Designed miniproteins, single chains, continued (3). Designs and how they scored, part 18

Each design is a single chain, and the fold is of that chain. pLDDT is the mean over its residues in the fold that is shown.

## One batch from the design tools (miniprotein)

Design m8593
Fold by ESMFold2-Fast:
Structure m8593 (fold): chain A 89 residues (1-89)
Amino acid sequence: SMEKTIIKIVAEAEPTDETLKKFFEKLEELKKRLEKETGKEVKIQVGFVDGKVYIEIELENDKEAIELALKLLEEMLKELGAKILSIEI
């Protein structure tokens, strides 16, 4: 939908159960914070394949919401020691 934006991120991640658990916990925190600050539903999909994490965030096509999502994603990935390979909006 043109009313929604999808942010797609690919990062390098350690392919362990501990890393997967941390990603799920941090993505849940990120979702809750975005929904609280925007007042709108946020959908997150995550996949792990061949030492890479694929994250898709669907949110309102609003500049402030997109900028907040990108900031929180960058902070989360840095905390998890993940190397960002690509960002597509």
Scores: mean pLDDT 82

Design m8594
Fold by ESMFold2-Fast:
Structure m8594 (fold): chain A 78 residues (1-78)
Amino acid sequence: KKEEMLKLVKEGEELAKQGGAEGIAEGLAKYMEAANVGATEEEKKTIEDYAKGVAEDDAELAKLKLEAAKKLAKEKIE
């Protein structure tokens, strides 16, 4: 599980570095998936839909949520 969490965090970092609403949304979704390892496919889709909605609504707020989700995911790995 920790290996999967680390992989998701790494993927999230790479996606977030691409920037833009799409990169932020995908990065946020990956960090949220890392924090919720073991989520069902339905739960993963809910996370993706949420991250996309946040990024489309307010890119600056989405960046703050991205930072918070990254911190939460890293805390759960430790």
Scores: mean pLDDT 77

Design m8595
Fold by ESMFold2-Fast:
Structure m8595 (fold): chain A 71 residues (1-71)
Amino acid sequence: MDERIEQAVRRGEEASEALAKKMIENKDLLPKKAQEALEKDSGHSGMLKAALYLDEEVGNVETSKIIQSII
């Protein structure tokens, strides 16, 4: 049963890496919290925090527009 967890983790890692790359390339288009997270730490922790802030704000119309511009 670990195979399903491993697949989910791998897909999550791939999605997170692709999103992190887009966030770094378009840092100035991100919400302030996400931008600040990347400015403090451009490593995994900063990228994860930025992704979480984007996820939390996904219901916000303005944030959705920013995400659409990046993706």
Scores: mean pLDDT 60

Design m8596
Fold by ESMFold2-Fast:
Structure m8596 (fold): chain A 90 residues (1-90)
Amino acid sequence: EIKVEVSVGKFGDKTLVTLKVYIGDEIYTVRVLIDGNDFKVGASEGVEVEAEKDGNTLTVTAKFKDYIVTLTLTVNADGSVEVEVKVEKA
């Protein structure tokens, strides 16, 4: 059983996207800090994360046990951020 929550908020003058993944009694967190066209990604211990940047789009792939979660983040010209989440069983 897996549950996924995504939140988008301000972190100073930057945008912070937080992904929380609940697998049984375990909680994993992935954070993406967006600073204009620059991106920084951090994750909980034991999570394998890969990030790919193409223009204004960042794709973050995170592996959790038997699951793969993909975040697609698009930064619009007005600075707004669009988030798409895909969850797959590995």
Scores: mean pLDDT 80

Design m8597
Fold by ESMFold2-Fast:
Structure m8597 (fold): chain A 98 residues (1-98)
Amino acid sequence: MRELEEELERARRRALELLDRANELINEVSKGIASGSLSEKEIKEKAEEAARLGLEGARLAFEASDRTGSVEAAQLGAASAIVAAGARAEEEIALKKK
């Protein structure tokens, strides 16, 4: 059974789905902060969820990169980790406001 190529494709697809959802949540948080439409609790909850999704995407992409040697998977992992860090930054801004 050949698994590495299928494993890479599956991991890449999953990581991209997680990254897309994390970015949507971060965009909602940034927009909510700018407009005042979200409470601090809602900002924290959305940012925490985005961070979790980004970290899971990074884990899957880096594992796939390690197993297959894919540079593209490593780049996706790095991008996902950056998104998770951004979500945590938005959460810290909400915490420091009071």
Scores: mean pLDDT 79

Design m8598
Fold by ESMFold2-Fast:
Structure m8598 (fold): chain A 87 residues (1-87)
Amino acid sequence: MEKELEEALRRAEEAARRLAELGREAAAANNEEALALFEEGAREIAELQRELAEMIEAGASLEELLERVREILRALEAEVRRVEEAL
């Protein structure tokens, strides 16, 4: 479980970095559609990250934390795809 959580966190960090890179590309290209999609995705992911922080503070199990990190990863990967398609 701990190793799986670490792997999921690393993948989420990679996806978040990719999303930030795409956001910069959208801004540089003055692509309003891609920027709007990036901003929406960033808000959704920030909400999921807030919920994860609340779960940690509440003493959630490693299993519950892993499931939440996997949800964040799925959301990040989906937003990366949406922004890439709009570019």
Scores: mean pLDDT 83

Design m8599
Fold by ESMFold2-Fast:
Structure m8599 (fold): chain A 83 residues (1-83)
Amino acid sequence: GEIEELLKKAIDYAKQGNARKAVDLAKKAVDLAVKKGDYELGIKIAREVMKAILEHEPDVLRATGAVLDLLGLILDLELKMKE
């Protein structure tokens, strides 16, 4: 579906070294998962894109910024799951 296509595109952008677009598409995929109540899927999406960025982004500063954005999303989702 749309979530799987957005995740695939996010990973493809991460592999190209475009961490910014990877994060943008990951946020869209996570938003769709959250709107469906699937917080576990949202966390999985953010983790998979974070892993791809860490493996493929040679610029440590860009990688760190993108990872912190995705970690913030994961923490927000985990806190909502606890409540």
Scores: mean pLDDT 84

Design m8600
Fold by ESMFold2-Fast:
Structure m8600 (fold): chain A 62 residues (1-62)
Amino acid sequence: SELDELIEEEIKKKLPNASEEEKKKAKQFIRAMLPSDFENWPLEKQRAYIEILLDYFKKENE
């Protein structure tokens, strides 16, 4: 899906050195935290929200 591609793109940008297992955990974390109407958001806001979640994920898993 386009949402999966967007999440994976942002993970690649924010966690370029992460293992495949870490990337999988990050994707699962993001998907669990998304509101039900997220795919209806403007693309810029979707990216910004995913970046916030990835920054949080990185901080909690350092």
Scores: mean pLDDT 82

Design m8601
Fold by ESMFold2-Fast:
Structure m8601 (fold): chain A 85 residues (1-85)
Amino acid sequence: MEKHAKYAELIADVEKAVDKWAEEQGLSREEKMRIKALIMNVLLRAYRQNKSYDELIEELRALGEKHPEFKGAVDLAIKLVEEYK
């Protein structure tokens, strides 16, 4: 990933999208924080390990398979990553 500023904007957009999705689903504060932590940890780890956007998308897909209850939030994160690459 070549531009640090671009990745920071991606993280901010994903966080906002996940927050909005969680509120629309009527999730508790604790459930919302858990979903955000799971998705943000994947994004931050990918950045730290210099992974490609395609590798990040595959890790997010795996997260959605492990947590089908949060698939809607994961799908939003994947869409935003695809728009940013």
Scores: mean pLDDT 82

Design m8602
Fold by ESMFold2-Fast:
Structure m8602 (fold): chain A 55 residues (1-55)
Amino acid sequence: MEKVEKNREKIIEYLKKKYPDAESIELIGNVFKITFKDGSVKAFDALKIAEELEK
């Protein structure tokens, strides 16, 4: 939980870089939910992304 919160901004920046067409990015519990302009939604495990960004 704290690891995700500490890296929240880095994860959001990473997701914006990977998905520049994303309309909104929300953290819901341990899942980052991305909503796109076409109405599609993708969900990512926040812990897995946080671990990937911590090298």
Scores: mean pLDDT 74

Design m8603
Fold by ESMFold2-Fast:
Structure m8603 (fold): chain A 92 residues (1-92)
Amino acid sequence: SAMEEIVEQLERIAEEARRLVAQAEAAGLPQDVVDRLRRILLEIEVILGMARIILGVSKLIGEFSDSDLKTLQALLDRARALLEEARRLLAQ
């Protein structure tokens, strides 16, 4: 389903954000940059948790609403923006 595809994309975004944090730490980047990346990762993890709850509830009740799909799409868009911010921080 479209909702499951969005959650899978969020899982991949969270995995990439974790890799970026690990890369920043391994590269010895300034502590303020590492802390900013960790905060971005935390927000992405929260977004993933929310998306999993929405998907889980939809599966449990057997209903997939357009409203829930729009919420998941907004969460995906936010996570993508956060990942792009993380990439820019690491590229400096």
Scores: mean pLDDT 90

Design m8604
Fold by ESMFold2-Fast:
Structure m8604 (fold): chain A 99 residues (1-99)
Amino acid sequence: SEVLELLEKAREEIEKYYEALLKGDEEEKKKYKKRFEELAKEIEKLSGDPGIGELLRRALEYYEKAAEYDKKGDKLSAQIEVGMADLYLAMARLLARKV
């Protein structure tokens, strides 16, 4: 239950991070990335499962790839990478329900 609540907060922070990446807002990027990484570490600690932390880090990497594609005007690749990030977040949630 507590792990699932933290995963919901992590989803909110990473979505705000993606918006900051798209806007090029350096202060908001640092703020939301730090909050997401702190939540990912707490989730890993409370779950006792390093796999959940790794899935969350993969979601972050895919959002960063998505923003780079968007910046280049490749909207289709950006959308695919966002879909991959969302898949990794969903996998983290499924693992959290089994611990």
Scores: mean pLDDT 88

Design m8605
Fold by ESMFold2-Fast:
Structure m8605 (fold): chain A 103 residues (1-103)
Amino acid sequence: MKVTVTASNGGVGSAEIELKKGDIVRVKATASNGAGVTVRLVNKETGEPVDLEGLEQKGAAGSSTAEAVFKVLSDDGKYRVEVANNTGSSGSGGSATLEVEVK
């Protein structure tokens, strides 16, 4: 499954995705204006964040690109993928785009 989510400058974007236990979720976020981005995967039913497995997320808080890998160790169900565009308010009207791939 491939999903694209966009977050405005200084905002948060999210998308709902259905996952099965054992799925590997690869997430890549990129800010169009060089803003820092962060990514999360959250179980929508429980509100619990999914811990990173084999974390490849580097410089996420200050980098214009963040990559992360999550493994679903919980039950099958609906999850939320979130991207936060952490740019300061003095930036131009850029956006952050999130791409999600499930294996």
Scores: mean pLDDT 65

Design m8606
Fold by ESMFold2-Fast:
Structure m8606 (fold): chain A 93 residues (1-93)
Amino acid sequence: MDPVTLRAIREMGGEYDPETGEVRAVRPRGMSEPQAIAVGRAMLWGLTPEEIARVWAEAAGRPEMAPHILTISTHGRGTPEAEEARRRLEELL
């Protein structure tokens, strides 16, 4: 996974260990147990950043979050596009 995708995962409350390749989904406040399990499975299946963003947004009950998560993962941290996408995610939370 690229560093931008890892940032998007952390913003959604997930963690990635680069030494082991292990992904751990930390349940965000308000996310149900089934939603957290769905997120963890998506990360374990080796999905693309686009697929991960889609599954996370759907698991959170907010499919409209997917394009913003993808924008953060593709444009890189600290870019105007990523900052705008992060603001839009904050508005949706």
Scores: mean pLDDT 60

Design m8607
Fold by ESMFold2-Fast:
Structure m8607 (fold): chain A 60 residues (1-60)
Amino acid sequence: SPADEEARRLMDRAEAGQAETGREKILYLGRKVAEDFAKNPEKLDVEKYRKEMEEIGKKE
């Protein structure tokens, strides 16, 4: 779907280190978690993503 394609583009950009704001990084993590869960739920490290979001939030 168009939304899935846009989400993949966002994830690709952020993985390339091109996420510019904390909000974009949080959106990227949320979408990446959703995609990783859909692709391979057994390898999803929820604790790792939780810590990454916490670090982003800590920077206001």
Scores: mean pLDDT 66

Design m8608
Fold by ESMFold2-Fast:
Structure m8608 (fold): chain A 83 residues (1-83)
Amino acid sequence: MATVSLNQEQKDAALDATIDAIRDVGREMGIPQSTIDRIINTVKAMKKYADALSTPSAILQAIDLVKRLAGEDFAKKVREKVM
């Protein structure tokens, strides 16, 4: 049972900041727009199921998805920007 409704806006803001970091870093690294869009859509899909996660755990899961879809260098740059 979710007891942390007051922190939902903070979690949403942190995940939105992570999505912005993915977009910015992807552009800087010359990642194809189609790949950036796929990663962002996957993170947005994960966000719907992140209600039971703490904010740090949700961010770490988003970074792990970036690593799995686009490699460690991209994930490392995103992690450095949001953490």
Scores: mean pLDDT 74

Design m8609
Fold by ESMFold2-Fast:
Structure m8609 (fold): chain A 120 residues (1-120)
Amino acid sequence: LTGTVTVTAGDIVDGKVTLTVTVTVTSADPAVTISELGPTGIPLDVTATFADGTTYSAFAGGLANGPSAAAPTVTLTATATVELPKTQDATLTVTATVQVVLSNGVVQTVTGTASATAKA
């Protein structure tokens, strides 16, 4: 399996930011498809680096649906809201860990990291 993670961030409003995380998972064997999202969903490890150089770490569970159909490449989208201790512009670095179920019954994990800038 290979995985690619992208993240977008909304504006920081009332100490909160909404993240949209997209994970594209590809099977190395085209005869083996990705059929389901695993039971853990898409857990997100989030590090905010504020304009003043301070950092903050948070853990969020991404609300996600599994793939609409079994395929050798699937795109999974998760949305999470993160509470921040400051109302400053921040770069959010997100590590997404996705567990997927393959058509042969094998469960595999994909991890990837991406960053987005959020404005206060």
Scores: mean pLDDT 80

Design m8610
Fold by ESMFold2-Fast:
Structure m8610 (fold): chain A 105 residues (1-105)
Amino acid sequence: MKVVVVLTVGELSKGLGYGADLARELGAELISGTVASAEDTPAVVAALTEEALELAKKGDVVLTVNVDSSASEETVEAAREGAKKAAEELKKVAPEVEFEEVVLD
């Protein structure tokens, strides 16, 4: 199964639209989360990783981080670190995990 994981950082939800379009184009299942602060980032990343691991039994996994320009530097750094750890966990189940970062205005 192909799975697209979208982590959106900040107040804008443009990342959800991007992820939905990508999932539709690939014929993949979409898993998405939004983080507003550095403090909530680990919990959101953990939840997304657990759901993705359950669904990604065979096929490609795309992990994308969508960054809103209004997001704090601390939140962006926490999201990037969390996405990196999630990619490592997902590679244990899906060897061809792709990481993509999209900056939104």
Scores: mean pLDDT 70

Design m8611
Fold by ESMFold2-Fast:
Structure m8611 (fold): chain A 117 residues (1-117)
Amino acid sequence: NPELEEIRRLARELGLPEVVEAVAALEEALRKGDKEAITEALERLLEVATRRLRELLEATPEEKLSVSRYIAYLLEIVAAEVSFEIFKKSGLSEEALREVLLELVQLLRLIRELSRL
């Protein structure tokens, strides 16, 4: 799964061991077809990524982060949360799973961007 490998790579680069652990849990859940464990692992990934992004937004000095950029980052969090709700309502479809994973990749890339400011 290329999206999971990218999430793991970014999580290691960013020093987010909770994300690495959640990826391993998700891979095991997907291997077993455990729908409850898949949902829990994705929720954990989303929780850690959104929490870290919000922490970085709050810690970034206002001279380094414009209002429009701040709003854009918050909208990406909303997009990720909406993708997860769609995934749950889809009956855990593979297509909807891929969209959630792509949104998680984007959140981690934004965390990397903010951590460099």
Scores: mean pLDDT 88

Design m8612
Fold by ESMFold2-Fast:
Parts: C-alpha cells; sequence; structure tokens
Structure m8612 (fold): chain A 74 residues (1-74)
C-alpha cells in the first residue's frame, strides 16, 4: 500500500466503525421499541439484523484501520 492508500483505508475503516456503532445502537433501540409497540415479528427481525450488520461493520472497520496503520508504520 502507498501512504495515500493506507490513509484512505484508515479513514474508510473509521467511518465504518462510526456508522456500525450508530447502526448497532439504533438497531438495539428500534428492536426494544418495536417489542414494546407489539410490532410484527418481521419488523422486530429487521431491527435485529440492523444490530448484527452494525456489529459486522465495526469488526471490518477495525481490521481496515489495523491494516492501514501497519502499512504506515514503516
Amino acid sequence: LTAEQAQKLIDQGKQMIKQGTKDKKDGKEEYQKLKEQGASGTEIAGAALRYIGGETSVILGKKMVEKGKAALAK
């Protein structure tokens, strides 16, 4: 990786962590709200999937940041 590519990878990873953290929080809050409102199982499942998707984005984003930082370290 060039320094520019490594920095872009870090920036993209940080954005994925930020977005994933938000989606995880929003998905959890929506899941709780939908349960309280007696929403359909499909709607509740959708909120749960958003939470899982957010978790995955955080994991992937962290790996991207690590890879970019490793490339910039030398």
Scores: mean pLDDT 81

Design m8613
Fold by ESMFold2-Fast:
Structure m8613 (fold): chain A 80 residues (1-80)
Amino acid sequence: SLEEIIRRLEEIRARTSDPVLRALARQAIEAIRNKDVFGLEIVLGLLGIVIGVARLTSDEELRRQAEEIAKLVEEALKLL
């Protein structure tokens, strides 16, 4: 359900120390609440860039958290 996805995104937003991931999780939550498919696709694209940077810098924690948010965004897009 979209509400379950929002809850999981809010949990990640609360736990992450990375301000970019916090902002992207918040943008994803707002896009889901507004049924904004385009906004959610933009968030997914930006998460792809974050994952790429994390891989280049060997930042395993950033990569893992960004991939978890991306998976939730993809699940939300299937329900919208």
Scores: mean pLDDT 88

Design m8614
Fold by ESMFold2-Fast:
Structure m8614 (fold): chain A 73 residues (1-73)
Amino acid sequence: SEIEKLAEEIKRKGEELERRYQQMVDEANRLIAEDPEKGQELLDQAQAEYDKGMAEIRKMEGEVVRKLIERGA
């Protein structure tokens, strides 16, 4: 079903977002030792990308809820 596909996509996006965030944080921590300014910029970028990705996931979750309500009414 379309709802099952959306739920699977949400799970996949969440897992990818967590992995990407961790990779960027690890890279930033390495950079901070040599270039604190660049390391901090990468941390800020990681946070911004994570927040953006979470906002997209929340919109998709809202669509799932909407579809469930429409079927339950």
Scores: mean pLDDT 84

Design m8615
Fold by ESMFold2-Fast:
Order: structure tokens, then C-alpha cells, then sequence
Structure m8615 (fold): chain A 69 residues (1-69)
């Protein structure tokens, strides 16, 4: 993971533990969305090779399947 800036780290350290738990859950959900995008791209590249469609079209279909549908 990318390290927090010193200013961001100080801000988080000053927060109540309850709010830090909520931020952790939000961060985990953002990571899950990122993982779904990566899966969509990988699926799209495979689909483009197997179906003979352009890499761009394959990537769009993969993103629709994993990130937006």
C-alpha cells in the first residue's frame, strides 16, 4: 500500500476509533472496486484474443461484466 502523507497520518491519529473503523470499511470497498476493474480488464484482453475482437471492445465488455453490471 502507498504510505500516508505525514499530514494525513496525523489527521487519522487524531480521529476517534469509531470513525477510523468506518474509513477502513470505505477503503476496503474502494479496493474491491479496483480489483473488479482489474478483473474486467484481464477478462476483456482474454475475450479479445479468443473472439477476435479489438482489445478496446474486449476491455469494455470486461468492465461491463465486472465493474458496472
Amino acid sequence: MKPLSPEEAAYLASMPEEKLAILREVADKIREIGDNVDKGIAYGQKLAKEKGISPFEGTLEGLKKYAGL
Scores: mean pLDDT 71

Design m8616
Fold by ESMFold2-Fast:
Structure m8616 (fold): chain A 94 residues (1-94)
Amino acid sequence: SMEEFEKNLAEVKKIAPEVADEVIALARQLYEESPEAGLNFARAAYNLAKLYKDQPQLVLDALRQIASLPVEKGGELAKAAADQAETQLRIREA
């Protein structure tokens, strides 16, 4: 949903403010082309920002690579990245 999209972007801004403006711009561009791709991208951004809290530039570089793909492929890769990062976060909390 748009509420979930905006919530994930707000969390990225709190965790990684130094790269948030570019991440948010990329996410909004993807959402305009495909809401599903944009939602998956925002979720990937939030999960990667949490997982690599001390490496915001690496997170931005990874998100730039995803955003450089055709929107459908970028959306699929974003979903995979979000799911994998979520799994890694759960393992670290266990």
Scores: mean pLDDT 88

Design m8617
Fold by ESMFold2-Fast:
Structure m8617 (fold): chain A 69 residues (1-69)
Amino acid sequence: VKELLEQAKKKIEQATKAISAGDLRQAAELFRQAADYLEQVSKALGGDKKLLDTADKLREMADILEREA
């Protein structure tokens, strides 16, 4: 669980860096990867709703970034 959470954190950090570089499409892909890790963590914890809600927000952010790219 901790390793998946650390992977999600790293992907969010990489996505933020990609936004700063103007790579919106890459940032969108990284946010989707982070959301996938958070969904896996939520499942391991018996369906933690806050983690699922956070994953959904990251996917929504990715969709916006992909539209703007």
Scores: mean pLDDT 82

Design m8618
Fold by ESMFold2-Fast:
Structure m8618 (fold): chain A 83 residues (1-83)
Amino acid sequence: MDVTAPLSPASTALAIEVLRELGADEAADRVEAGAAAGRGAAALAGALSELTPEQLRRLREAARAAGDTGLAALVDAMLAAQA
């Protein structure tokens, strides 16, 4: 996975917000810490591996609603990896 590919600061902020709304506070904390260290995409991928398919689908819906195709594609890849 390309760590600098389809994630902007807005994509990272959206992912953190949705993760907290899902009660995945630990995953949200990992993404926030990773983003602060310049590893936002890698940290997000790692955090998403801890999520249920239901939580991943919710995040994908939020990304698509926001028009964030890069975040949606990342979540789709994580869903496929967990299937």
Scores: mean pLDDT 76

Design m8619
Fold by ESMFold2-Fast:
Structure m8619 (fold): chain A 88 residues (1-88)
Amino acid sequence: MEAQIAAVEALRPEAEKRVDGTKEEREELLRRAVELAIENLTKEEDLKKLLEEYQKGLKELAESPSSSTEALKELLEEAIAKLKEKLA
């Protein structure tokens, strides 16, 4: 599980570094990466762990706002909602 959480964390900076795309394409890339990560998790324990990590990330972004973090905050909020839905 540690490796999958690390992979999701690694995907965030990689998607965020996408500078050749439009704002729209960048948002879609981030959303797809998160959706794929959530879909690949089948164990309830893994889903809960990812939910906790995303909630931590959202809090950290709220404490250190920057122009590049607003899209990531929105994506994390959507990911948290999807994880809660899958856990229900």
Scores: mean pLDDT 65

Design m8620
Fold by ESMFold2-Fast:
Structure m8620 (fold): chain A 95 residues (1-95)
Amino acid sequence: MTKIKVTAVAEGPKDITPEELIAAARDYVKAFAEATGAKLTLKPEVKIEEFDDKVRVTLTAEMEAENELPKTKDTFTVEDPRLGGATITLTVEVL
């Protein structure tokens, strides 16, 4: 069994609520778990930061995969088509 740490950072303009950013970040973390066959081991931790021009949500989740995976750390940034102007950066670290 391999432990995986996933950190999703969602940023968007203040027209987007923190709750919408949390939902989007959670969807990407869930999609990653489903695509890899990994299971969430802990409830994701959520951090909300508000700035003058934007909102940032950081979601941290731990997962376990059945297969042994090499130690890697990869970062991906995507624009969320459901939330205009929002970006989600997903960092996946195999522990």
Scores: mean pLDDT 78

Design m8621
Fold by ESMFold2-Fast:
Structure m8621 (fold): chain A 100 residues (1-100)
Amino acid sequence: SVEEAIAFLLEQYPAAVAELAANRTPEVLERALEVAERTIEAVREGADPIVIMTGFASVAAVADVSLEELREGLELIAAGDREAVLERLRELRERIEAQL
């Protein structure tokens, strides 16, 4: 379910961010930008919310956003707020690009 996906992603997020803090290479950043583009396309195409959430969480971890910012993004995806989700993904992409 969407609720189970949100709970799972929030539970795993701190560990994912911690692992990335030691290994934030240009290759990881470039791969995250590719995931961001695919997730933006998934949002535009009205893909399964769980697919969008998985992509969003992956990009958010590389962008090093707070757990609260991740939760807000996942809740926007669950609500189907396409424009707000696209704006959040754009912000995450800019944060990753700033690290290159």
Scores: mean pLDDT 88

Design m8622
Fold by ESMFold2-Fast:
Structure m8622 (fold): chain A 82 residues (1-82)
Amino acid sequence: GYIEEAKKNPKDPVALFGAGVEAYRQGDYDLAIEYYEKALEQTPESDRLLRAQMYRLMSRAYEAAGDDKKAEEYRRLSEEAE
């Protein structure tokens, strides 16, 4: 799975992003957020489309985790990146 790929390739933004999605599907929203943060760190600022997608999913993960303030912050970042 993507979590295993991210553990083997900790600087691969695609593997890290996939690991976040996998964690979210498993209901582990805190782990999903952690992987999305790592994926953003490894994603160039010039890759606006991928960053916008990550911000959207991070907003959803924060909302699911009960952090409405962070969910709104990342929702706005996603809109600004588009």
Scores: mean pLDDT 85

Design m8623
Fold by ESMFold2-Fast:
Structure m8623 (fold): chain A 71 residues (1-71)
Amino acid sequence: ATEALIAALTGDASVEEIAEALRATLESLGLPVPDDDTLREGARAARAASEAERQQMIATAEAAEAVKKAE
């Protein structure tokens, strides 16, 4: 459960996958599981934090590709 949440948060997973990993983690810890809307909101917040780092890497790669195309 915790391993699935970590894998989801590394940024390949959709919001739905992050929400399911979060649900599984809460269940494994014996914590109350909120409704789907609350889980998806938490998943979106976690995704947004990870996406900020990903966007920086994408911008760097796009700049490198622009240089290659200009050759």
Scores: mean pLDDT 67

Design m8624
Fold by ESMFold2-Fast:
Structure m8624 (fold): chain A 72 residues (1-72)
Amino acid sequence: MEKEKEEVEKLKELTPGDFVQTYYGDSLSLVSIEAALRLLVIGYELSEEWGTATPSEREAAERARRVLEALE
């Protein structure tokens, strides 16, 4: 969990292009389910900030947040 939180924090420091290339490419398959869910939530938050968020992304992020809350 701590190592995954560190990876998630590093994502927040990436540019939009770096985020897409690094974590929506083939390397996403190498993270744990918890890290993947956190990436989905962060991806939605970034998309909303960039003005590209869709309703389906919002719904997916909401489901991911509920799963993460259940793991706590």
Scores: mean pLDDT 61

Design m8625
Fold by ESMFold2-Fast:
Structure m8625 (fold): chain A 98 residues (1-98)
Amino acid sequence: RRDLALVYRLLARLAARDRAGVRAVARTLGLSDEEIAGLVNEEEEHGAAAEAKILAKAEAGMAGIPAEELRAVFAKLPAARSAEELAARYRELADYFA
């Protein structure tokens, strides 16, 4: 649950283009400086490695949560139509799993 909250907090900061916030959360998730730079600067090699680690932590965080709870949470969130709305959706998910 905690790692899932951190993943959604990271995604919210990425959608908001908050580079300082991305670095802070990504370090807490255990990403290296090179992986963080890849995410922030959209570099293919280090960005892909960072994405793989983020996905692994999200999957691990979801493993202890009933599928029905996950469906109910995601069903209550409207589809994002902009980067600002996407950041807001990710913040709501981060706060829920915190």
Scores: mean pLDDT 71

Design m8626
Fold by ESMFold2-Fast:
Structure m8626 (fold): chain A 90 residues (1-90)
Amino acid sequence: EEANREKARELLEEALRIAEETAEKAKDDPEISKQARGLAVAVRQALELQDPEMARQAAEFAEHLSKNESIREAAREVAELVREAERLLE
């Protein structure tokens, strides 16, 4: 359990970094920047609570954002990391 929580923390930290960098790169696109910042908030909540339900919600949000071409690659990467963290936290 402890080893799984540590690995989940690392995955969520990487997902948060990607979401925050995506928001910074998209600062000239207010809609994409807003979506990326929202994703960062969801991932940060999952990281702080280490709750599989919060991780599930963050992953679902990332999967929804991946339908937008402008954020697709970053959103897919975040979704994959957060889904793995969700499995480890269960």
Scores: mean pLDDT 85

